# Designed miniproteins, single chains: the designs that were tried, part 55

Each design is a single chain, and the fold is of that chain. pLDDT is the mean over its residues in the fold that is shown.

## One batch from the design tools (miniprotein)

Design m2023
Fold by ESMFold2-Fast:
Structure m2023 (fold): chain A 74 residues (1-74)
Amino acid sequence: MTPEELLEAIEQMEKDLEKLMASNDVSTEDKIAGLERGIGELEKLLEETSDPEVIEKAKRLIEKAKKAIEELKK
């Protein structure tokens, strides 16, 4: 994957996770599972890239997803 393709993938993942969080039709359990899967995919992506923009964007989305999981578990 090129850095440009990785940035596009991360942008799509962010949109998908935001849609998941905004959904009233998805259980809290399924939202947490989706967020945890997203984090795993982003962490794997970080192992394959040295591009600073990709790294910063992926780390930002991981932190956003982690905070969302913490809020859902309350």
Scores: mean pLDDT 82

Design m2024
Fold by ESMFold2-Fast:
Structure m2024 (fold): chain A 73 residues (1-73)
Amino acid sequence: SKVEEVIKKLEELLKQALEALKAGDWEKFKEILEEMEALYKEAMETETDPEDIAKIKEAVDKAVEEINKEVEA
């Protein structure tokens, strides 16, 4: 489904963001965050199913938590 594709893409971008952050590549990290924000915005504008919206929000919340853990490490 489109929702599964969005979540999978967010997970791929999260992995890249964490890798860039660990490498100290702040420019790359910023680019990836902008891509994640754009993907999330488009998904929120196009998705109408409350369950699918909840799944996307949960995936984003988990991504934010993982990024914050890496920054605080």
Scores: mean pLDDT 82

Design m2026
Fold by ESMFold2-Fast:
Structure m2026 (fold): chain A 58 residues (1-58)
Amino acid sequence: EEEKKNEAAKEISKKARSLDLTDEQAAEISRAAVEAEQKEGAEAAKKAALETLEKLSK
């Protein structure tokens, strides 16, 4: 589980750094991840965070 959390965090951090997100956008990504985790676990949280990040970059 720690390995999965570490890999997800690295991927999200790399994308966020490349996009120079605002604090508000970063909070939106975090909120989406937390909400998805509560509903369907860590894998859903990672997917939700990445999808939100991609939407904010468009």
Scores: mean pLDDT 69

Design m2027
Fold by ESMFold2-Fast:
Structure m2027 (fold): chain A 61 residues (1-61)
Amino acid sequence: GPLYRALRDFYSWRPDMLNFKKGDILEVLAEDPEREGLVRARNLTTGETGLVPRALLEPVE
């Protein structure tokens, strides 16, 4: 999927959420159909997948 950069550090206790650091590159895999403003992504630094707030991502050029 398209590549995005994390604008901020993000940590969540929720098991379905993806944790990341500012500057991590995330591949967006799908939009979440039940939660507006969330996308399913893979963190290319850690290999982990999970839900990410769309507002914390910017497109990579």
Scores: mean pLDDT 80

Design m2028
Fold by ESMFold2-Fast:
Structure m2028 (fold): chain A 78 residues (1-78)
Amino acid sequence: SREEQIREAEELLRRASDEELARMVEQLRAAVEVARELGLPEELVEAIEEAARALEARDYEAAARAAARAQELLEEAL
């Protein structure tokens, strides 16, 4: 289920080092630039941005939820 996927992602993020989290944020922000260049839906771009901001704030639950939403939107766009 989506809630199960969110819980698993949240646990993985909590176990990540500060260096790994910083790298993830960098990659998410790079993904935002790529998504904009490709003309992907604004809602998808916003979800990726929200995941990056939540991760920077160490809000693992919000980051996991935003990432799950981005995945759903990407699947719907393709």
Scores: mean pLDDT 85

Design m2029
Fold by ESMFold2-Fast:
Structure m2029 (fold): chain A 69 residues (1-69)
Amino acid sequence: EKELEEFFKKLDKDGNGKITVQELIDYLESQGKKLTEEEIREIALKMFKYDKNKDGSIDFEEFKEMVKE
């Protein structure tokens, strides 16, 4: 969906077609979200679950799969 594509592009500040855990955390904090260490860990673990190549980043298809679950 267009909204997910726009959201992904906002997270992908360096334009490499992938997002990292840190980019997602930085975005959420920029929106005024106060993340706990537990929430940060949960985000990292969830992203690693969908990171098929285990390089610490996810592409748009992996991101869509993660958010639709």
Scores: mean pLDDT 73

Design m2030
Fold by ESMFold2-Fast:
Structure m2030 (fold): chain A 62 residues (1-62)
Amino acid sequence: MSELDEIEKQMEELYLKLHKGEISPDELREQLEALKAKSNPALQAYIDRFEESVERNLEILG
């Protein structure tokens, strides 16, 4: 599960950057696509679910 831990850490860092206003939602999506491109299908599905959760949170807050 070391790859999952690395992906989770990167996703958490991206989400924190979004919250700090250091990146836009579009930049977050681009970075998540880059992570998916480097990942196996199971990790891609995990990243997709995280992206869906972020989009839902953005709709609720905006």
Scores: mean pLDDT 76

Design m2031
Fold by ESMFold2-Fast:
Structure m2031 (fold): chain A 69 residues (1-69)
Amino acid sequence: MSPEEFLAAFRARLDAARSRAEVIAVTREASDELHAMYEAGEISEEEYDKLLAEMGALAAAKLAELDAA
């Protein structure tokens, strides 16, 4: 899976999340997948750090959206 495909899939999962618990679960699952990709040598350390940062920002934005709803 490319970094771009990974983020697209993560965004789709976040969009489907209806609660804080679901956002946390999706983010944890995605973090585990990302770590597995890094350990398998599919992504660089730079890509891993960048994807973790983007994933964290997306999760925070979704949590703020749910708090506003």
Scores: mean pLDDT 83

Design m2032
Fold by ESMFold2-Fast:
Structure m2032 (fold): chain A 59 residues (1-59)
Amino acid sequence: SALDLKNLGNELFKQGKYDEAILAYRRALELDPNDAEARNNLAAALEKTGQYDEALVEY
């Protein structure tokens, strides 16, 4: 589910696995595009990888 993918992304983010967290959050947003938490956490993960322009769009 979208919730499971978001929770997976959150766990990966806590482990410092930002590229894997980005993939999990993107999959969550494919299932639920209105999840503001997933969008905000995706933006944070993109900032950690230096992808600031993409992070600005996800806010």
Scores: mean pLDDT 77

Design m2033
Fold by ESMFold2-Fast:
Structure m2033 (fold): chain A 63 residues (1-63)
Amino acid sequence: SELAERNAEAARRAAEAGDGAGAASATYQHSKLGGNVEAARAGREAGLAGDAEAAGKYAQIGA
């Protein structure tokens, strides 16, 4: 869906900017819209831990 694509892109952008919390939030919203739940969970955990690179990678997988 378009909303899932937008949330995945937002997570990637937040992760690129070093905003782990923003990446975690966007990845969780993508999961909620029917994305890959395991990837979204891993991305959220990485984002909350401050691993922006991993959060971005998992957001891409969740798309």
Scores: mean pLDDT 65

Design m2034
Fold by ESMFold2-Fast:
Structure m2034 (fold): chain A 58 residues (1-58)
Amino acid sequence: MRLSPEQRRALLEEIDRYGQRNIDVRALAERLGVSPATVRRFLAALSRDPAAHYAAYA
């Protein structure tokens, strides 16, 4: 993944607040200064192992 620790934390906060299904990938990518593909890749990784990713970036 190409996200900084700060960007990963912000993304996890959005997921925690709104839920993964309610994430506007394009708007969040623009807000974080990353590509939509980077956000989608992170969400896919979270879906495979949410506990490990959440613990690592919390």
Scores: mean pLDDT 69

Design m2035
Fold by ESMFold2-Fast:
Structure m2035 (fold): chain A 77 residues (1-77)
Amino acid sequence: MDVEKGKEYLAKGKEAFKQGNYDEAIEHYEKAIELLEGKDPILTAQAYNNMALAYLRQGNLKKAEEYFDKSVEILRS
């Protein structure tokens, strides 16, 4: 099911993040969002928040702010 696959991609993203592979983490979080968007807003917001943290670790402050804002917007909906 899509939500279960989305959770699996979130887990893969988290593992890539722990390894310092931030580009791979972002790719996994993007796939999680595709599967979770419109089905699980809490997990979708978590994926956006985790993407923002990955961008922050890369020093991309502009992208980090963009994805933190997306996370907050989903939770306000």
Scores: mean pLDDT 85

Design m2036
Fold by ESMFold2-Fast:
Structure m2036 (fold): chain A 71 residues (1-71)
Amino acid sequence: SQVEKAEEYEKKGKEAEKQGDYETAAKYYFKATGEYGRAAAAAPDAATYAEYQARASELYAKYKEAKAKAE
């Protein structure tokens, strides 16, 4: 599922960040954001939509932070 893919990408992003590999962390956080975004678009109700949209927003913020540190 998109949620399972998002969780795996988030885990890989966190692992890369712990290694100081901010370029790889940014790539995985961006992928996780995309998967939560797709999950939100396919959400059966407003509560589920809001949950996945919030997760996508959190990961997009992490993507931006990692991207800035990679530069």
Scores: mean pLDDT 86

Design m2037
Fold by ESMFold2-Fast:
Structure m2037 (fold): chain A 62 residues (1-62)
Amino acid sequence: MMSVWQIIAELVDEALKNKVPEDDLVELLQETFRLANDPSVSTEELKEKVKEKLKELIEKTK
């Protein structure tokens, strides 16, 4: 099972490769931690929601 920390590591790596602004990355990480602390959100749902948000941020940097 993929850990939340591994999801965060992959998220940061992808954001840095795509030149996502630090402020946007910090906001995304805060949202990730919020979702990780929500007992109704599974690790799979967390990963999916976070990846979708990252894609939106990458599109805005184009």
Scores: mean pLDDT 78

Design m2038
Fold by ESMFold2-Fast:
Formats: C-alpha cells, sequence, structure tokens
Structure m2038 (fold): chain A 96 residues (1-96)
C-alpha cells in the first residue's frame, strides 16, 4: 500500500509542522497544519480499510482523530475516532 504509506508520511510531516508552529506561538498556523495532517491520515485510513488492512486503518484513523482534535475540528475528530473504534472491535471479533 505505497499510496497509503505516502499519506501517513505526509501526515507525520504536517503534524511536525503543527508542533513547530505551536512552539512559535502561531496557533492559527498550527491548526492549519494539524488539519492537513488529519486529512492525510484519514486518506491513508480509507485506503487501508478498502484493502482489508484493518489494524493499519484503525491506527491511521486514530492519528487522524488526534490531529483533528489538535486542529479544533471536533466533528472530524469524533468521526475518525468512531471509525477507529469500530475497526478495533471488528479486529477483535475476527480473532474469535
Amino acid sequence: MKEAEEYIEKGKEYEKKGEEALKKGDLEKAKEYYAKAGEYYEKAGELYEKAGKLDEAAEAYEKAAEAYEKAGDLEKALEAGVKAGLLRIEIGISKL
């Protein structure tokens, strides 16, 4: 899943940029970077989910939820968090 891995890499890059902006006191720029990180993590989660890679999908959605929370987008954070939680339940059931 090279495309999904590339989206995870971009998410990490923007997350780092958000942290850098926070250290400089630029809250607006930090929120913009965290929002972009969330978008990339969400795209990675969608690709992993479509490929049946549920553990990777859950991790990507968990990272998206954290990034959206830091961006102040609580609606997207909740949506991503719910997707991650449901995938974790599905993973648990599939091992029974």
Scores: mean pLDDT 86

Design m2039
Fold by ESMFold2-Fast:
Structure m2039 (fold): chain A 73 residues (1-73)
Amino acid sequence: DEEKIKKAGKLLLEAVKAAKEGDVEKAAELIIEAAKAVGKELSEEEAKEIAEELAKQPEEVLDKAIEYLEKQL
């Protein structure tokens, strides 16, 4: 259970990093894998919307999210 949450957290960390680089497609794929790690299904459309919204965030907000996720892992 905790191992699955940790795996999802690592995948989300990589997704935020991909979004910061402007790689929306990679971020969406990683978001789908993170959801799958905790037994949830996301459509490609839902994951892409989340990834696009992340990529629109200011760099400072994305950096803060990365720092937060790294501290949780």
Scores: mean pLDDT 82

Design m2040
Fold by ESMFold2-Fast:
Structure m2040 (fold): chain A 72 residues (1-72)
Amino acid sequence: SEKKKLIQEAFELIDEANRLRREGKLTPEEALQISKLASEAITAAMNGDFEKAKELIEQARKLLEEAVKRRE
């Protein structure tokens, strides 16, 4: 289901943000912000607001990519 896929994608973003933080590729603040957006996406998906969930996932992905690019 779309709900299940969005929730899974959000959890994967949280896991990746935490991994990159441990590797020194994200600051704790950046990892926290990405995790917050992904957690909000899970809540939106649970409530059936798939548009909001997708927007929050895209915001989290963009922040992750931009933060990693700054450290390459």
Scores: mean pLDDT 86

Design m2041
Fold by ESMFold2-Fast:
Structure m2041 (fold): chain A 60 residues (1-60)
Amino acid sequence: SVEELLAEMEKLREESKDESVRKALDLAIEHARTQDDAAARALIENAFRHYKAVEEEAAA
């Protein structure tokens, strides 16, 4: 669901230590909310996977 993906991205944004990453995630989340459900899902999934991997590696 788009709402659950958005919530996970918001959590990732809050956990991010890099302000530029936080800003990029914030923009992606807000942009996705203005899109059609299918387009929003694709955008969120792409951004989520990319930033989640980066954040998990940085946190390790």
Scores: mean pLDDT 70

Design m2042
Fold by ESMFold2-Fast:
Structure m2042 (fold): chain A 58 residues (1-58)
Amino acid sequence: SMEVEKLAEEARRAGEAGDVEKAAELGRKGSTLAYQQGDLEGAEKAERAAAEGVARAP
């Protein structure tokens, strides 16, 4: 869905900016929404964005 895609992109962007907490929150929100909608691809994208953001934590 477009909303899931937007949340995944915002999570990825937050992670790239070093905002790890925001990346985790947005990615988790996106994946939760995606699973509720049956959007497996969107859920995977959102989870990946969150994980990459968290992995950049010092």
Scores: mean pLDDT 77

Design m2043
Fold by ESMFold2-Fast:
Structure m2043 (fold): chain A 91 residues (1-91)
Amino acid sequence: AAAEAQALYQQGLAALRAGDYETAAAHFQQAIKLAGPGHVDALTNLALALYRLGRYEEAKAYAEQALAVDPDNLRARDILGAATAELEKRA
């Protein structure tokens, strides 16, 4: 439900602020499952948490998904650029 998705999203934000990126990613992923693939804020923050974990391929995929929903999302563009740059350095 929307209320449960919002609660999970808020729990994800709290974990992200605490530097617990693995817990943050799990909560954001559950929020997306409940709210559907259009939850741009959860997609963007999931991509950020995955980027912080060094999971650059997944971070890129979720940032691209956020931009597919909202092409003007500057945060998602920044995360996509950063993740892509890390992948290019490691190839």
Scores: mean pLDDT 87

Design m2044
Fold by ESMFold2-Fast:
Structure m2044 (fold): chain A 89 residues (1-89)
Amino acid sequence: SLELGRYYLSLKDYEKAIEYYQKAIEENPSAEAYRNLGIAYEHLGKYDEAAQAFEKAAELAGSVTPNLKKRIADAYEKAGKKEKAEEAR
């Protein structure tokens, strides 16, 4: 559930947070679930997965905030995907 994802994220149990956010997304995709999935991936150094999750969050929200846009660019840069990082800026 989404609440269990939030709970494990608050405990810094990023693997458990990912598990429950993925389950939440399978049941009902949401910008919140994808954004928090991206945050959990960032903490595990999984920057490509983080960037993709943040992109899905922006898509579902119908807009991208400057902060989320920067986060997508930074994640792609850390993943070694320079062209995608430049596109996100």
Scores: mean pLDDT 86

Design m2045
Fold by ESMFold2-Fast:
Structure m2045 (fold): chain A 56 residues (1-56)
Amino acid sequence: SEEEELQKKIEELLKEETELGVRELEAAVRKRYEEIDRLTKEIEEVEKKLEELKKK
């Protein structure tokens, strides 16, 4: 029946969307961690400068 064919197509689309969503979220998480690492290094550089100024 046409209804059964439509249900199968809907199920396939939902599975494809879920897989794409997971990959996109994983990529987003990786980018966020990269940003955290960059910011952490910037903070460390500023902290080093502060310590040098305090030792003078």
Scores: mean pLDDT 81

Design m2046
Fold by ESMFold2-Fast:
Structure m2046 (fold): chain A 78 residues (1-78)
Amino acid sequence: MSLAEEMKRGIELAKKLLERARASTDPFEREVDLALAIMLVSTLILAGKDSTDPEVQELIKEAEKLRDEAVAELRRVS
């Protein structure tokens, strides 16, 4: 599997974690899912950072956006 394909799958998983966190009424489940999403996208950014593949660079930007969303969600006052 290519790095780009692995990153796409990771990004989709991070999106599902973020959506699950937003749907959760349990503060602990919400925090865990947000932390997992942040960890996952941060790992993908690190995995792709040395790649000169334009597709990987675009996926890093998408991962960065998801990380920013998850961090903002984690810091949001209910």
Scores: mean pLDDT 83

Design m2047
Fold by ESMFold2-Fast:
Structure m2047 (fold): chain A 66 residues (1-66)
Amino acid sequence: LKKELEEKLREVEKKAQEAASAGDIETALRLTRAAQLFRKALKALEEGNIEEAKELYDEALKVYEK
């Protein structure tokens, strides 16, 4: 779970930077929001709040999927 979150966060952050560099502001903002949610999920998981981490992860995936 933690490794999956870290991998998704890295992937989303890279895509957000690429979108911003290409001038695709809408995609960059959406992916940045997804990255923030993945970061919150990872922090909640590290603090032992598994239920909150799962909810944040699900929300991040919804934003990431479009």
Scores: mean pLDDT 79

Design m2048
Fold by ESMFold2-Fast:
Structure m2048 (fold): chain A 79 residues (1-79)
Amino acid sequence: KEKLLEEGNKLREQGLEYFKQGKYEEAGELFEKAGDLFLQAGDTRKAAEAYFKSGEAYYKAGDVEKAQELLQRGAALLK
């Protein structure tokens, strides 16, 4: 459990760095993977936040379809 949260936090931090550098596609991939790890760890809130960040990153990368998919995945976790 703790290892999944630690790995997810590392990927989220790396994604934020790539996002700041304008590497939006790579940031989106890292945020999506972080969300998957948070979900596996049972942290639904962190998973949703990571998926929303992934969606934002893909939107800035011009991948509107992928962005909408990730935003919907995050929203579904907050029901």
Scores: mean pLDDT 86

Design m2049
Fold by ESMFold2-Fast:
Structure m2049 (fold): chain A 61 residues (1-61)
Amino acid sequence: MEREKKIQELLKEAVEKLEPSDTLENARDIVRELAKKYGLELTDEQIRLLASLALFEVKKK
């Protein structure tokens, strides 16, 4: 599975696991765990960005 595809799947799964009331720290923890699951090496900044995007998508729903 390509890196881009893994990142998209990670983001989708993070959105499914997050609640609108979750904090950015909760979202970062979920993204870190999913990064390990998908075998993705991400920087802390990339984890923060993906966590912010996932949390934004959850709050839109």
Scores: mean pLDDT 80

Design m2050
Fold by ESMFold2-Fast:
Structure m2050 (fold): chain A 92 residues (1-92)
Amino acid sequence: KAEELLKKGQEYAKKAIEAAVAGDLDTARSNALKAVDYFNEAEKLGHKEAPIASVALVLNLVGLAVDYELQGKTEQAEALREIAREVAKKAN
């Protein structure tokens, strides 16, 4: 049960990162927030790996923001950092 929620969260986290890499930041945001919702539900059911998955998603989004910034895409980098902040806040 908790494992199924973690797996669903990981699926949405993957979709969020794929969308972010493609430059679709609206889709990246919606999938990232859905991922953290699933991770939070898995954590409530006792899945100790769920908080780690939320941290990993935040770090991946921040890493992509650094990549965009190095490419001179400052506005996209700032948008990704904002998505990472929303995910981190929701995970708490």
Scores: mean pLDDT 87

Design m2052
Fold by ESMFold2-Fast:
Structure m2052 (fold): chain A 64 residues (1-64)
Amino acid sequence: AAGKAAVIRAAKKVMESGGENGLDLATEFARAVAAGDKDRAVEILASVPGVSREEAQRLVDEAA
């Protein structure tokens, strides 16, 4: 329940930064978060151009 806004912000960032593939990446990120797979969620965010692994970890931790 806590962190829903953080998940939305992270998904929006993936959508905006991923270009034409941003929606697919945002969808996979949302699935990973819903499954509780934090490692997968970090991998997906870190694959987005301009997103560091440290930033990806922070966003996933906020969403948890």
Scores: mean pLDDT 72

Design m2053
Fold by ESMFold2-Fast:
Structure m2053 (fold): chain A 65 residues (1-65)
Amino acid sequence: MSGKEAREKAVEAAKKGDAEKATEYSRLAAQKGDTHGVLEAAVTAIRSGNLEGYKGAAEALKEAE
């Protein structure tokens, strides 16, 4: 799975309120160097009212630093 695919799956999971998958795919995207994609997932989670998805994406972004 490419970093772009992981980012797209993370954003979709965040929109749907799937905190576990949002966290998993966000970490995978960050590990492949797509930290901007992780930030996009976090913003999407906030806009969708999904606090758990936001927390997962934020943790992945912090890990990528």
Scores: mean pLDDT 69

Design m2054
Fold by ESMFold2-Fast:
Structure m2054 (fold): chain A 81 residues (1-81)
Amino acid sequence: ELEEILKKLAPHLPDEVIRRTVERIEADLASEDENARLSGVIRYIILKKKAGYSDEEIRKDLLERGVPEEVIEQAEADIKA
């Protein structure tokens, strides 16, 4: 759950900032704009990795959310670059 992860990783941020960040990531993941969706997937992966989730767990969750495999692969490549 993104809001709980963000509160744990950044407890100094106001609740409004955390909520808006979660809403932005969720909106980007559901976006029809390829650039916005890719950006959302990158942020989602980084956040989940900081929370201790494995690459395999994150990929599986994104696939279950309907994110195309090629978008996940591009996001993983962009994070490593």
Scores: mean pLDDT 80

Design m2055
Fold by ESMFold2-Fast:
Structure m2055 (fold): chain A 92 residues (1-92)
Amino acid sequence: GSRAGGGIAQAVRAAVEDGAKPTLKREGDTLTLTVEGAGPKAREGMREAARAAEESGAEATLEEQGDRVVLTVRGLGPEGLTAAVLAAMGIS
């Protein structure tokens, strides 16, 4: 299912609650969520999103560099990608 999309939505919400700035980019079948100024809630949300993506059969890479956290997800399929993009846009 779209569990990965839900995880990405949660990660974006956690980032906003931390006062951080989430940015979502899509390149073909690859989705990249970047959080600048990530606090504890954002980091936990990003880790949960990575697990949800992997449980959905997607490939997830999580990179933590100082206050920047980058989650790269590949292989979500079109429904998962659409759900993630809509969730991120709904938080604007």
Scores: mean pLDDT 75

Design m2056
Fold by ESMFold2-Fast:
Structure m2056 (fold): chain A 78 residues (1-78)
Amino acid sequence: MKEGEELFKKGQEAFDAGNYEEARRLFEEAARLFLEAGDLRGAARAYLGVAAASRRLGNEEEAVEALRRASELLDEIE
């Protein structure tokens, strides 16, 4: 399994456990690795994870920024 996908999975597990701060960190790291690998879809999925975790933490500004990044990446693919 690629490192980015491993971190994304850990982020999902942390989110499901209610560990939103850890989930956000793991999703941000996953997005970085996906971008380094040229996996724009993986990076977009990871930024959606960041947005979800940030909303749970009450950080709406961070959530909006993460959604913007995901949207930009998806536009590049579509």
Scores: mean pLDDT 84

Design m2057
Fold by ESMFold2-Fast:
Structure m2057 (fold): chain A 73 residues (1-73)
Amino acid sequence: SFRELSEEEREELLKKLDEELKEAEKLYKEKDPELYELAKRSAEILRRLLNAKTEEEREKAFAEYQKLVEEAE
């Protein structure tokens, strides 16, 4: 189950997510632009999930993430 995060934990994970996206840019932007675009979309959805304050917002963000995975195959 997805645990409700403290504000400090949320900020920490958001920073880590930004760092991971920068690494993805270095690794994939030139070599696999489609994968980099997927990484950006995934990061945006994960940021919304991390910033979600209600169970409904969390479920909606998770559903969007699953849809993204389905589209990417």
Scores: mean pLDDT 75

Design m2058
Fold by ESMFold2-Fast:
Structure m2058 (fold): chain A 61 residues (1-61)
Amino acid sequence: GPLEKLTPLERAVAEAIAKGLTDEQIGKLLGISPATVRRIVERIMEVLGLKSREEIAEFLK
């Protein structure tokens, strides 16, 4: 499925978004900066053809 197009890190970020975590919380959880989390979110949206963070959360439900 489309999730197989994501790297393991991108998948972890997408799953954390589905749990309702902020970029700051995801950064702390994964040991990366919030700015890096925001860039990963943008790439996830591009790879999956989604337009918002909310659509990422819905996609994983």
Scores: mean pLDDT 84

Design m2059
Fold by ESMFold2-Fast:
Structure m2059 (fold): chain A 88 residues (1-88)
Amino acid sequence: METFKELARLAAWADETGKYEEAREKAKKLLEEAMKSGEVELVSDEEKRSSVAVPREIAELLKDPKKRKEAEELAREVEAAMEAAYAE
């Protein structure tokens, strides 16, 4: 979750400074480090035939089809936290 908040802060910083290329490089490194630490996992989106980076907690819930609604609720909380971090 912290990685996604930091991504939102980088987006806000880029919007304020115009340094979009630098923000993209920092975001890529942040995601790579989060994937190495296990904080973020890639989950296959079968409908889109692509992989989506999600917090490990959401990835864990997605392993159980019965917990899909819980994963969707947690994803909404992550999105709200990112919006709040962007507004800071």
Scores: mean pLDDT 75

Design m2060
Fold by ESMFold2-Fast:
Order: sequence, then structure tokens, then C-alpha cells
Structure m2060 (fold): chain A 56 residues (1-56)
Amino acid sequence: SEKAKQIIEDNKELSKKALEGIEKIIKEGKVSKETAEALKKFIEESKELEKEILEK
């Protein structure tokens, strides 16, 4: 199904961008620890969602 493929691709792109964003932002020191933690949680949730879709 095309819809499932797009969701998986979007989740992969978002997860990668979020991870890269977290690394860059942390290195630049422009954000609080709270923001970094929120971004990390977003990545974890995105990965879990992707696994659930793949299991089906």
C-alpha cells in the first residue's frame, strides 16, 4: 500500500532529521536539556511507531 510506504519513509526521514538536529543543537549549546530530552523522546516514539507498522 502506498500510504504505508509513505508513512514509513516520512518516519525514517523525521527520525533522522530529529537525531541530526539534536546532535547539532547540543553541540552548539543553543538549547536547554529539556529540549534535547523532548527531541530524544520524539525519536524513540517514531521508531516504535515504525516497528508497529512493519509488524503488520
Scores: mean pLDDT 70

